# Ledger of designs, part 87: designed miniproteins, single chains, continued (5)

Each design is a single chain, and the fold is of that chain. pLDDT is the mean over its residues in the fold that is shown.

## One batch from the design tools (miniprotein)

Design m19023
Fold by ESMFold2-Fast:
Structure m19023 (fold): chain A 111 residues (1-111)
Amino acid sequence: MKSLLEELMELVNRLKELDPEAYEEIFKGVKSDVEKAKKLLFSDEKLVELVKKDPRFEPLFVERYVVLAKHWASVGYSKETIISSIRRRLEELGVDQSLIDKVIAAIEKEL
């Protein structure tokens, strides 16, 4: 099983491969892998902007929420609480309903 840090760093590296400019914008001045992983967890507005602009970010966007959901489950949050919280946040960010449904379906398979 991959650690949370390993899973998040895999997503950070995929972002760099897809869009080096977006990677630099999000992680500007961030030097450590731990801080990059934390920054990815708090950069949901930037990731929504990226996925709306370029559908190639959709798999990375979905997987980021799956990783976050598994982490919340591991610290004791219920599946229902995790799903409702992520759905509400994605709706607040103006994410398309079809993409919200993909994120929730992916979380339900892993939890």
Scores: mean pLDDT 80

Design m19024
Fold by ESMFold2-Fast:
Structure m19024 (fold): chain A 58 residues (1-58)
Amino acid sequence: SMMEQQKLDEEHNAVAEIGRLIAQGDYKGAEELAKEKGLEDIFEKAKKSVENRKAAQA
């Protein structure tokens, strides 16, 4: 279970960092990190979410 928790923490940290990079406009950095971690689907969803928020606030 300690091994499982370490994997979840690593994944959560990667997801948070991808979101942070997208929020900063670093889409390339976010995409590269997502590919390294196998989280390309998370990147696509986060990118869409940020774009939708920007459109709603305009």
Scores: mean pLDDT 74

Design m19025
Fold by ESMFold2-Fast:
Structure m19025 (fold): chain A 83 residues (1-83)
Amino acid sequence: SMELLRAALRLLEEALELLERGDVEGAKQKIQEAGVLVSASGTAAAPAINALLTEAIRLLDEGDVEGAKRKIEEAIRLVEEAL
């Protein structure tokens, strides 16, 4: 569903904004919600996108905010390519 991918894109953009403000827990919630919508979308790119989002969560748990932001930005690129 293109609607679910657009919703996932908004959630990932919100996650980046939350990370810029230091709200790591809010960002993790948005990433998890985006992953659910990506899986529900039926896109062929879902496994690749969700692998990046899983890695972003792991990096946030390790305190690597910059690494997590790079993974989120790559996931956003894949979502945009699937739209």
Scores: mean pLDDT 91

Design m19026
Fold by ESMFold2-Fast:
Structure m19026 (fold): chain A 90 residues (1-90)
Amino acid sequence: TEEAKERVAKIIEETLEERGELFTEEALEVLRRMLEEVRKAKTVEELKKVVQEGMLKLLQIAEEAKNEEAIEALRELSEKLGDVFNETES
């Protein structure tokens, strides 16, 4: 669980650092909230739920803003986060 949490947190932090300018303030708030909730997750299933719900909200916000670059960045983020859960975590 701890390793998966660290990997997820790092991916979100890197997205904020490298691609933060592509997002609206509302989307940035959701990303920061996801990071907080990731830290509170006690199980891998809880962590997956946080990521799933957060990504759904982020994609919805980016689509409403008609921000194609943010949508593309979020698709890449979703794939990276999915890879964490598809690999064997100890």
Scores: mean pLDDT 79

Design m19027
Fold by ESMFold2-Fast:
Structure m19027 (fold): chain A 87 residues (1-87)
Amino acid sequence: SVVQQNITASQSYVNIGQQMVRDAQQRNMPQDDIDSIRQSLSDIQQLQQQANQSTDPVQVSNLTQQASSRLSQMNTIYDRFIIQQRR
């Protein structure tokens, strides 16, 4: 179902985000950047939990899209560090 597919996507976003936090810590990224990535991950986890509680396909899709946007923000911070290093 569309609901199940979106819930699965949200879980994948959490998994990717958790891996990114670990990688950021291992690379000794600036603490402010790590905190920003952690905040985005927390937002993704909250959105994923809300999606799991919903049976409304429209709501689940909207929550999943918001989680994807948060993951994009994490990727932007991470990529900026990789490209410019000591930002």
Scores: mean pLDDT 83

Design m19028
Fold by ESMFold2-Fast:
Structure m19028 (fold): chain A 117 residues (1-117)
Amino acid sequence: MIDAYAEAEFVVRGPRDVFEAEVDLKNLETGEIIGKAKITVEVEGDRARVTLEFDKPIKVVDATAVLGRRAPDGSIEVLGRAERVEIKDNKVTADLRLLRPVRPGERLVVFVGLRIE
């Protein structure tokens, strides 16, 4: 069993935005790349949806997602956490409620944590 993560940074272009990127799936303990995924972040006001789609079948047993700002110490100042997480096939979808609406020009970090068999 492996704890893994995917992370991406993006700049919000408007009050409704969609960000997409290819990201490395990494072992949380070692930092080793264990796979690749496509991450999609959809933001609208005080809500966000994060989708992580794996390039290969991966057995995910648990998942979480966080959206926030990167602090000077490298940590994430949390703006929102997943309220609902759905694991289907090779895809994880998380719905987040944010403490406040996103702002155009704001730089945000998305972090998806995974527990893999």
Scores: mean pLDDT 85

Design m19029
Fold by ESMFold2-Fast:
Structure m19029 (fold): chain A 81 residues (1-81)
Amino acid sequence: SPEELLEEAERALKAGDIDLAFESINQLVILAKEGKLTKEQIERALELADEVASRYEQAGKTVKADELREIREELRKILEE
């Protein structure tokens, strides 16, 4: 469910498992594109994507960080309907 994926991403970030957080966010993006997320859930996914992008930047993984910025743009467009 979207709630379980959001909780998984948050727990993964707290544990330092950035790759697991990224995987959860990718699944959330698919659900958002399918219209299965509420506005509040998309907003939470945007916050999580921003944090994951920041952590990849800190690790020098610029390609992954850029991918999260693209995901963030996609989620914003979905919020606009």
Scores: mean pLDDT 85

Design m19030
Fold by ESMFold2-Fast:
Structure m19030 (fold): chain A 99 residues (1-99)
Amino acid sequence: VAALEEEILARLEPAVEKLRAGEDALEELRRIAEELRKRLAELEPVFSERVRELLAQAEATVAAGKAAMLARGADPAEVELLGEVYLLGAAVLLALEEQ
């Protein structure tokens, strides 16, 4: 496991715990999304077809999860940002695995 992967997971864990407790995690999620975007940009990944298929499956899963959350009355801003954080995290982890 790469040190960067462990760092990303450690930063994500507090936001996930806040969401499970029903607390407002919008600012925390926004901060994590910015960090993940910077990390992904630094990696400049060239994804294989396999990784692109995995990312497409993750996008479909996230879209279904977002729809289910919205149907239950979740905050649209938190749902969108949570989905972005998940997909960015997945992209960073897959980029590290492919290098």
Scores: mean pLDDT 70

Design m19031
Fold by ESMFold2-Fast:
Structure m19031 (fold): chain A 83 residues (1-83)
Amino acid sequence: MSELEKKRKEQLEKEIEEGVKQIEEAVENTVLINEYPKLDKKEQEEALEKLSKRLGVPKSTVAKLLNKPNATSADVVRELLAL
């Protein structure tokens, strides 16, 4: 293997790893949003703290979006990520 081939492979692996991390975080956020109405009050507060910290959005804003009528988990995730 040439050094050029090794560098290209490392670049592709890094791009794949960054993509996987972004997908994993989006999935975790989606799970938290989907499970939110099923959680007890303590778990809901923990979910709001995590989503607020990860998305850089105030807890009050996250809570308003999670309690929005007729919103699917995917719709809430999309709106939170757009903030």
Scores: mean pLDDT 71

Design m19032
Fold by ESMFold2-Fast:
Structure m19032 (fold): chain A 68 residues (1-68)
Amino acid sequence: MPSAEEVVKRLAELLKEAEEKGVRLSSEDFQAIVDAIEAYRAGKISLEEFAERMEEVARRIEERLKAA
């Protein structure tokens, strides 16, 4: 199971690759990232749950990059 740091790093790498290739995030993916960050900052979710949500978004972005 990847650590929270590994998941965040992977998401950052995917976001950078998307920007380089001109692939934009969907509004849904962007909102999911914001919601997860806000929920974690508010203490509503654990670091593990935050990482799980980030991994789901990273998976969707990776699939989009592979289709581009």
Scores: mean pLDDT 76

Design m19033
Fold by ESMFold2-Fast:
Structure m19033 (fold): chain A 64 residues (1-64)
Amino acid sequence: SRRDALRAALTHAEANGLTPDYDAAIEAVKRGDYDAALAAIMGATPGEVDPEKRARLEAAIDSL
């Protein structure tokens, strides 16, 4: 499913020490633009996790 694909991509990024653009990913999920959401997660770069933004992204994905 789209939800499982987005969650798998997020888990893969985090396992490799990468942090996505949470704001872009959350907005894309809310718009129903799954390709943009996946691209935002897959375009993750090295960075520190923002727990609040991560929780909001997880909640947005879970609402699919």
Scores: mean pLDDT 83

Design m19034
Fold by ESMFold2-Fast:
Structure m19034 (fold): chain A 72 residues (1-72)
Amino acid sequence: GPETYTIPRDHPGVQRLLDLLKAGAPSLTFISPKGNVTTLPRDDPVVQALLAALEAGAESITFKVGDDITIE
């Protein structure tokens, strides 16, 4: 089943992700605690939704990790 993680905006992982996107990274790679690796291109709707939410001032991001990553 999906694993759900809520990360505050000021978490180092979130800041690193924003820095990579601002530096023009063509894709983002997510690694679940189970070792599942998911690579999403920059223009993927999930990545774009994450960036839009963070730019709109979201205090945290929630994502579900199982077979796919879903932003809530």
Scores: mean pLDDT 67

Design m19035
Fold by ESMFold2-Fast:
Structure m19035 (fold): chain A 85 residues (1-85)
Amino acid sequence: KREIVSEILELTTELNRYMINNKNPDAAEVAKLGEKIVELASKLLPQSEVEKIRKEIREAIEKGDYDKALMLVQELTSKVLREFS
């Protein structure tokens, strides 16, 4: 449990840092980091909630709305922290 929560935090921090340092984010890199976070969260949270947020993140990335994708990932991470920290 603790190791998964720590890994989600590290990946979310990495994604946030990537977005701050890159004016033109690569959709593939955002999708890669986002999917890793979602997959780890799926081990802790109900499948229905994870599936919903996964679809919303994917759609945000497909539309080029990387700020929304980051916000959704941060919401997922905050939910994990509230439940399991």
Scores: mean pLDDT 82

Design m19036
Fold by ESMFold2-Fast:
Structure m19036 (fold): chain A 82 residues (1-82)
Amino acid sequence: SKALERVRQLVAEARTADVATLRRILEEMVRIFSKIENPEDRKAFIQLFIQLGIDLYATGDPERIAIAEETARRLEAIEKEK
């Protein structure tokens, strides 16, 4: 899936991103997730996001952690509407 290929690239970029760039990357990821209709691709997306979340939590940076938690809530809201 081209969508999942883009998500893998975004996750890799997010690991070294400053906070402003991280916020933009996660906004793009939320937009991609909202367009994924295939349940297997949605599951793969969630696994990629969980991996990124673990990495962001490991930084110990409260701002990065807060952005990850905010993004997780937004993804959950989208999932509940489908």
Scores: mean pLDDT 85

Design m19037
Fold by ESMFold2-Fast:
Structure m19037 (fold): chain A 63 residues (1-63)
Amino acid sequence: SPAEEARQQFRRLLEEGLSPEEALFKVTDEVQEKLASGEITGEQAREMLETARRIAYEELRKE
């Protein structure tokens, strides 16, 4: 699912050493580019962004 893909991408970015804020920025930018190109639908983009923001907020609370 789009949400699962966003979660996996976010976790990978964290594993690479990015901060939660940096990972959120990268996921947001990629989702927006894919939406603009027509690769994903607006609903898919929304699910991905909601998932990424949720993970970022959870990780920031742990820090």
Scores: mean pLDDT 82

Design m19038
Fold by ESMFold2-Fast:
Formats: sequence, C-alpha cells, structure tokens
Structure m19038 (fold): chain A 62 residues (1-62)
Amino acid sequence: MSKEEVEKALIEAGFSRKAAERAALVLEGLKQGASLALAAMDLGISRETARRLARKAEEALK
C-alpha cells in the first residue's frame, strides 16, 4: 500500500483525518527502516503517541 492508500484505509476504519495522516507517516517511516523514536520526532509527537498510532493502524489494516 502507498502512504495515501494507508491513510484512506485508516479513515475508513474510523481514524480522524489528523490521526490517519500521522499514523500513515509513522508506518511509512518504519517501512523505510526508521526507528519509532525518529518517526515520532519527525512528526513532533511523543514516542508513546507514535507507538499507539502504529499499533492501532496495524490492527485496522489487518
């Protein structure tokens, strides 16, 4: 899935637009080999928020 496809799927799964956008960016970063901490810093969010977004997104994309 592209980042845009992931974002759309997350919105369809009940994520807000902002949460879907952030979650898609975290997942794209992880896919490219970035650490969770680096992805969180790039978005200006906490590592905990990034971890929760990634987990919820992975569950929604099952």
Scores: mean pLDDT 79

Design m19039
Fold by ESMFold2-Fast:
Structure m19039 (fold): chain A 68 residues (1-68)
Amino acid sequence: LTPEQQVEVDVSLLQMGYAVMKRHGVVDEELAKKYIERAEEILKDPNASEEDKKLAKEIKEELEKMLK
């Protein structure tokens, strides 16, 4: 995968994981923390589009709320 393709894949995985956690709650806190960490990486990644960064930020904020 190119760096750009890797970001696209990771954003898709974050969206799917967030959708599951939103419906069923956070049953795996370590997995949720890993998603937050990856979202933070995407926000700092120069290969990530503005759209990808907005999605990553939203998912990170929502997952952080669920962990409280």
Scores: mean pLDDT 79

Design m19040
Fold by ESMFold2-Fast:
Structure m19040 (fold): chain A 86 residues (1-86)
Amino acid sequence: SMERIYLKNRAMYYLILYYLTGDEEYYKEAKKLMEKLGLSEKEQKEFEELAKRAVETWKKNLDKDLLEAFIRGLKEAIKYLDEKLG
């Protein structure tokens, strides 16, 4: 469903924000969304590893300003998905 797609994207964006910033509140939000999706423990770990790998790659290849732009973009993407979910 479209709602499932929005929840998946939102969970991923929160995980990426967590690995970019270290802010535990983003991890808590991602965890709530993964639980709402009914993801298995294995699927949750796969999501976390994908987000972690993406952030590690970006930190190696992007400067600080580009990472800050990514953080702003992810926050805007989350806001957009929140509006779509109601």
Scores: mean pLDDT 84

Design m19041
Fold by ESMFold2-Fast:
Structure m19041 (fold): chain A 70 residues (1-70)
Amino acid sequence: SEGDELLEKIRELAKQILEALKAKDFKKMKEYNDRLIELIEEAIEKNLKVEEVLEIDKKTGEEVEAIQEA
C-alpha cells in the first residue's frame, strides 16, 4: 500500500540520519532529515500511517539526542 511504502522510506531515512550523525557527516544528516520532514508532512496530509510515522520520528529524535550528548 502507499502507506506501507511511505513508512518503509521513513524508516530507511531515520536509519540513514543516525548513520550520518555517527559518521559526523552533518551535510548528509541534514539532507536525510530534510527529506524525512517532507515525508512526515506527506503522511500527515494524506492521513497515511500517521501514528507509526510520528513514533519513528520521536524515537529517531531521542536517538539523535543520545548520540549528541555522548
Scores: mean pLDDT 86

Design m19042
Fold by ESMFold2-Fast:
Structure m19042 (fold): chain A 87 residues (1-87)
Amino acid sequence: SDYINTLKDAVKRGLLSEEQLQKAIDYLNEVLSDDANPFFKPLWESAVDEVVSNLKAGKSIEEMKKNPKITESPGSGAYNDILKKLE
């Protein structure tokens, strides 16, 4: 998937560790699974898209934590949870 390819590229760029890559794959498989609550899936997809966009722009997880792009909304919680899981 585009997400996995972006995460692998981020490791090559030094923006993400191999451990963070594995944590990201495991977490994305959990929150974006077909068994996930369908009412929250678009929220998680939007948060994932923001993290992926920031990695493509050359931002590390540490930089994302300092300057989140999602405003104060339910999406901000999902974004922050993804960043916390990738630590």
Scores: mean pLDDT 71

Design m19043
Fold by ESMFold2-Fast:
Formats: sequence, C-alpha cells, structure tokens
Structure m19043 (fold): chain A 62 residues (1-62)
Amino acid sequence: MTKEEILLLFRRTVLESSVFLYREIAEKLADSNPQLAAQYRAQAARDEAERAELEKKIKELL
C-alpha cells in the first residue's frame, strides 16, 4: 500500500465523521433554526459528495 493510498483512506474516514457530525447538528437545529440546519445539511452533502469521489478513486486503485 502506497503513502497516497493510506492518505486517501484516512481522508475518507475524516469525511465520513464530518458528514455524520454535520447531519447530527442539522437534526438538532431543524426545529429551532431551520435555516442554519439547512446550511449544515448542505455542508454534509458536499462532504458526502467528496467522500463518494474518494471511495470511487480508492476502488480504482485497490
């Protein structure tokens, strides 16, 4: 396994954690601040898209 492959795996894990956290924050804010909740959901969606792109690259490399 190359250093590049290890970094991709680590970055994927960080993005997975980020997506989970932002979705949790959005859920908690949905009732009290729906606009801020939407902002966190949008950030989670962006991080999820990047994670999916990394997952695709990892599958191509491994």
Scores: mean pLDDT 82

Design m19044
Fold by ESMFold2-Fast:
Structure m19044 (fold): chain A 68 residues (1-68)
Amino acid sequence: AAARELARRLIAEGASAEEIDERLEALGASLEERLEVGAVLAEAAAERHGIPKEELDKLVAEARAALA
């Protein structure tokens, strides 16, 4: 959705995780929007550290389940 697209655009522009978090806070992003952005950031970090996509997907699913 819109929050994930914004996060991907900011990452492509070289924005840090800190800058992205500041933008979300300034915009008053919802919990769901923050979770979507968190998933995008986790995907980028996993790729950098060589973590398999399926392991990342499990961690994201566990985090969402813990919040439900």
Scores: mean pLDDT 68

Design m19045
Fold by ESMFold2-Fast:
Structure m19045 (fold): chain A 100 residues (1-100)
Amino acid sequence: MKLSKEEAEEAYENSLRLLKEAIEYARAGNTSLAASKYSAAGVLYSAARDGGYFDKEKEIEFLKLSIELNRILVEQGVNVDLNEELIKRYEERIEKLKKE
């Protein structure tokens, strides 16, 4: 199973849009809608990655937005320990990708 380059790019762009929407809902204190949008973003991101034409720049961009979302959730007191661990993992992944 393989997405075309066009389908993978579309899935990626839609994943970023949903993640940005999740960030805005989290900032507004609507953690339920933020979680829903984040889950949808993750599904589309995974589909784009499975397409086999996913570059490190796209991975870094998605990880940076995921860090932003998780920082907001930490500030709101939502799953603090889990979200702080995810932030650390994503920052380490970005640093590793930049060295490659």
Scores: mean pLDDT 82

Design m19046
Fold by ESMFold2-Fast:
Structure m19046 (fold): chain A 82 residues (1-82)
Amino acid sequence: DAVEKLREIRREIETKTLSQAELAEKYGVSRRLISLVRKALEGDEAALDEVIDYLGLDEESREAVRETLRMLQDLEAAPVLP
């Protein structure tokens, strides 16, 4: 699931546990994709579109990924449930 894979990549970026190269190796993706995911999470809509294009997603999946990344951005500022 592309959406779940992006959620996992976002969590790893947020924890700063692995380098960009190590994240790319762990998830079997290019370093460019990790860089684009990071930029998309920072609110770069062009980078978000490039991530979606790189994954070869259809229009329905594009919207789901876009919504997921926006929700993950919002969760960074919101209190977590107990």
Scores: mean pLDDT 67

Design m19047
Fold by ESMFold2-Fast:
Structure m19047 (fold): chain A 71 residues (1-71)
Amino acid sequence: MFTEIAKEKAEQAREVGLYAIKKADEAGLSPSQAVAIALRAIADAYTKSLEEAKKLVDEWVQELAARERAA
């Protein structure tokens, strides 16, 4: 049971990490910024739902893109 749940969480973490890289790339962020967002998203995926983790990724990408646009 726990092993199955751990595998599900690992799959969700991988999915959210890839989602973060994709969203950062689409927003024109640097590879370093994309990796930083992905690492944060992966950590959150273990304590949050997949949907909530993806929403946080969207918020972080939007904040960084707005910051770059303002500079």
Scores: mean pLDDT 78

Design m19048
Fold by ESMFold2-Fast:
Structure m19048 (fold): chain A 96 residues (1-96)
Amino acid sequence: SAELQALEEKRAEIGEKVQELPEEAQQEILNAVKIVQDYIAEHLDEFLNGSLEKQKEILREAAEKALATIKNEEAKELFKEMVELDLKELEILASQ
């Protein structure tokens, strides 16, 4: 869909900005992504089969835990943008 394509384009733009960060800041984002993935895996049934509200709750809780590990302020802001795109994707998929 056009909406999903727009999200992919924004993700690509964020990815380019991440590549411009110092290596240490890039590693913080990679570690944060893994924290989100691990948290979702612990709540996988609720995430896959739950309501939109529950999916967004799990993602926000995962993101809060991940954000606490990021020290670089630019990396923190880029990671927040990534989370907002993931939340928007959940909303788009739920509306179909």
Scores: mean pLDDT 88

Design m19049
Fold by ESMFold2-Fast:
Structure m19049 (fold): chain A 62 residues (1-62)
Amino acid sequence: MLEDSQKANDILLELQERLKANPDMTPQEAADEARKKSTEAGLSKEMTDLVVSGAVRMAEKR
Protein backbone atom coordinates (compact mmCIF):
# COMPACT_ATOMS: atom_id res chain seq x y z
CA MET A 1 0.00 0.00 0.00
CA LEU A 2 2.66 2.57 0.99
CA GLU A 3 4.83 1.50 -1.97
CA ASP A 4 1.82 1.77 -4.30
CA SER A 5 1.35 5.44 -3.32
CA GLN A 6 4.98 6.20 -4.16
CA LYS A 7 4.70 4.40 -7.52
CA ALA A 8 1.51 6.34 -8.30
CA ASN A 9 3.23 9.66 -7.52
CA ASP A 10 6.23 8.71 -9.69
CA ILE A 11 3.93 7.88 -12.62
CA LEU A 12 2.06 11.20 -12.22
CA LEU A 13 5.36 13.13 -12.18
CA GLU A 14 6.51 11.36 -15.37
CA LEU A 15 3.17 12.14 -17.05
CA GLN A 16 3.38 15.80 -15.97
CA GLU A 17 6.82 16.02 -17.64
CA ARG A 18 5.49 14.36 -20.83
CA LEU A 19 2.47 16.69 -20.95
CA LYS A 20 4.86 19.64 -20.68
CA ALA A 21 6.89 18.29 -23.64
CA ASN A 22 3.75 17.34 -25.64
CA PRO A 23 1.07 20.02 -25.12
CA ASP A 24 -1.02 18.44 -27.94
CA MET A 25 -1.51 15.31 -25.83
CA THR A 26 -5.25 14.86 -25.20
CA PRO A 27 -6.78 13.97 -21.80
CA GLN A 28 -7.75 10.58 -23.29
CA GLU A 29 -4.15 9.89 -24.36
CA ALA A 30 -2.95 10.89 -20.89
CA ALA A 31 -5.54 8.55 -19.32
CA ASP A 32 -4.46 5.64 -21.56
CA GLU A 33 -0.77 6.14 -20.75
CA ALA A 34 -1.53 6.48 -17.01
CA ARG A 35 -3.54 3.23 -17.07
CA LYS A 36 -0.78 1.39 -18.96
CA LYS A 37 1.97 2.56 -16.59
CA SER A 38 -0.17 1.78 -13.50
CA THR A 39 -0.94 -1.73 -14.77
CA GLU A 40 2.75 -2.35 -15.56
CA ALA A 41 3.66 -1.18 -12.03
CA GLY A 42 1.13 -3.63 -10.54
CA LEU A 43 -1.05 -0.99 -8.89
CA SER A 44 -4.49 -1.87 -7.53
CA LYS A 45 -7.64 -0.89 -9.46
CA GLU A 46 -8.31 1.87 -6.90
CA MET A 47 -4.80 3.34 -7.25
CA THR A 48 -4.94 2.98 -11.05
CA ASP A 49 -8.23 4.94 -11.14
CA LEU A 50 -6.65 7.69 -9.00
CA VAL A 51 -3.59 7.94 -11.30
CA VAL A 52 -5.82 8.03 -14.41
CA SER A 53 -7.99 10.78 -12.86
CA GLY A 54 -4.87 12.77 -11.93
CA ALA A 55 -3.44 12.46 -15.44
CA VAL A 56 -6.72 13.61 -17.04
CA ARG A 57 -6.87 16.57 -14.64
CA MET A 58 -3.27 17.57 -15.44
CA ALA A 59 -3.96 17.37 -19.20
CA GLU A 60 -7.08 19.58 -18.81
CA LYS A 61 -5.45 22.12 -16.46
CA ARG A 62 -3.56 24.99 -18.04
Scores: mean pLDDT 79

Design m19050
Fold by ESMFold2-Fast:
Structure m19050 (fold): chain A 68 residues (1-68)
Amino acid sequence: MTHEELAARAKEAVRRMAEEAKRTGEAGLQGLRTVGLIAVQELRDAGAPEELVAEVERFAREEIERAK
């Protein structure tokens, strides 16, 4: 899997969890925060460029703010 593919899958997982958070409230919001942290960590562990890691981290942060 390329770093770009991994980032795209990470963003999709975050997006799906953001929709769950809108339906389930606090439980889904906690899940969204956890999925965002895991996605960023997986990119770092895979050796993705810092710019790509920052992009996914920003995406997750923005989705968390929107789900509140």
Scores: mean pLDDT 80

Design m19051
Fold by ESMFold2-Fast:
Structure m19051 (fold): chain A 65 residues (1-65)
Amino acid sequence: SALDEVNELGRELRANLDNLEKAIELAERALEKAKQLTDPTVKAAALHDLSRLLEELKKKLEEKK
């Protein structure tokens, strides 16, 4: 299911937080999968959390340049 895919991408993301480029890719993939969630409350929470995380990861990558 889309929820299972989002959860799996979230697990991979947490395992790869030391690799910002990989973490950003995983967060973007999770965000795209979250758009497919059918429960509006779960979808809204996932989109909010993943969007916030993606912004933070992108800021960290910018700081390394």
Scores: mean pLDDT 82

Design m19052
Fold by ESMFold2-Fast:
Structure m19052 (fold): chain A 64 residues (1-64)
Amino acid sequence: SLKDEILKLIKKHSEERRKKVTEAYNEGKAAGLSLKEMQDRIVEISTEINKKLKEEIDKLKAKA
């Protein structure tokens, strides 16, 4: 079902986001980045992941 496939994609992308955000925060902290610089990196990561999720959902809807 389309709904189940979408939920699966959401879960996959949520897990990837959590992983990448955690890595970016830890790397930024170790590199001495400011909170603002780390926040900007997190926003960029979230934006890219959300874009990929939207594209994958749109492809599923187009094929349904």
Scores: mean pLDDT 82

Design m19053
Fold by ESMFold2-Fast:
Structure m19053 (fold): chain A 69 residues (1-69)
Amino acid sequence: IKEIKVEGAKYVKEEDIIKAVKDLLDVGFTTKEAMKYAVEQVYKKKGLSAEVEVEIEGDVATLKIKEIL
């Protein structure tokens, strides 16, 4: 994965989400499930919930986030 795109993040900074996912990728967790988990943990730390869908097209991962209040 060379690029991470984020859609639907309103209550969490996009940069915080990208950092959490990149940190997991750097230690070898490269699956869609690992990326989803990283995003969900960012939301949980802020007392929020989110549904996350991960799409991969070539070297680009797109994180589609539906925030649950």
Scores: mean pLDDT 77

Design m19054
Fold by ESMFold2-Fast:
Structure m19054 (fold): chain A 143 residues (1-143)
Amino acid sequence: DVKALIHRYSTEYGVDEALLAALIKKESGFNPYARNAASGAVGIAQFTWSALVYGFATGLTIDQAAAALGVKREDLFSVDPDTAIRVASKLLRKIMEVTGGDPLRTFAAYISYNSGPGAAERATGLPREEIEALAQKLRQALG
């Protein structure tokens, strides 16, 4: 049950449950079998190779991204809903620390990380320059 997993991990990692649910809905519509042929995104959290390698900045490897989130490398690409929602919750926690818990900016930073700044612009209406500044702060916070 996807909703039970969202409740569990939002509580465990101290993230807003409604915001986590909105992000999962935006990424996959709660479908654990979701695939995006254009980006290669898989699973309920829709992580992509490009987001994991380049979303945080030049020089961050998949292993460094996994270490920053405190997860295993294979967890970042998991199609298992439990693992995917756990990873998404950990990422959302790091983003909330950067945005001070602002819901709109947290949503924009997450979408920018996973799908790029253009997707965040379309989803939130925030200026590109603000989205890029949030991405830079997130890169600094992750190392």
Scores: mean pLDDT 69

Design m19055
Fold by ESMFold2-Fast:
Structure m19055 (fold): chain A 97 residues (1-97)
Amino acid sequence: ASEAARVAAKRALADEFAALLLEAVEETLRLMREAGRVTEEIEADWAAWQAAREAAKAALRERVIADPAGLAELEARLAAARAQAPVLIEEVRAALE
């Protein structure tokens, strides 16, 4: 495989990591709003996150692309993060009971 193909594959993985992070944050806030647990502080933090999210996604993409780990290791990390995301969401749901 060419180096260009490897870099393209890392960029695709970086985009998947960024999408997973955004989805997890949005789902957590959705659950908090449904439970009526959103305070003025949380709304302010959400507004700050909305303003900063593009920079956060870009930083995450850069970190994944610059990571010296091979594609298989990065894919394994993404799979682990995807498996952990619903566990963390369920912990948030349980904490709101």
Scores: mean pLDDT 72

Design m19056
Fold by ESMFold2-Fast:
Structure m19056 (fold): chain A 86 residues (1-86)
Amino acid sequence: MTEEEFLARKNFLQELLGVPKDGKITLEDFKGKPYEDIFREADKDGDGTLNEEEIERFVKLLEKRLSAPEGYFDKLFEEWKKKNPL
């Protein structure tokens, strides 16, 4: 994943989940909220933030939890990028 794609996916998830766009996606953003367990499972190195690989893992786990079709969030992300170009 490129840095541009990482930043775009981060901003998309922050907007989708209602967390601040200007911050990193951190454990504190999810603490005591829905999907904290998915964040913890995606955060493989346990540093309390999601890197490029961990964001992709988070999306896949979220799709599974919501019983969404595979690639559902990727489709939403592509539509979001058309309205929010980096």
Scores: mean pLDDT 72

Design m19057
Fold by ESMFold2-Fast:
Parts: C-alpha cells; sequence; structure tokens
Structure m19057 (fold): chain A 72 residues (1-72)
C-alpha cells in the first residue's frame, strides 16, 4: 500500500529525530518524537493488509514503546 509506505517512512524519520534528540540530551523532544514514530507505525500497520509487514511493525512498535518507558 502506498499509504503504508508513506506512513512507515514518516515514522522512520520521527525515530531518527528521536535518536538525534537523545544524543543532544533533549529528553522531552525525544519522548515527543518517539510518540510520533509509534503513532505513525501503528497507522502504517492499520492500513496494511500484509501480515509480514504487520508483524515487523508490531515488533518495532514494541521496541520503541519499551524505550519510551525508559525515558519517562
Amino acid sequence: SPLADILEKLADEYEQKAREAIKNGDVEKAIRYLESAIFAYERAKEVSTDPERQARLDARIAELQAELEKLR
């Protein structure tokens, strides 16, 4: 799905920005970008009909949620 591809790319960009914020010591910005990345990955999963993509996105969402909780 083109929409799933766009949403996954957007989520990847938010995840990268979260990593940059962590490196800069900006924990509040990192939390916001991680929340945005998780939301975009969840939307990508919802619009996808590919079980392999859904499984991959589920794993990534779980990893990012665990990281987000460590920052809180």
Scores: mean pLDDT 88

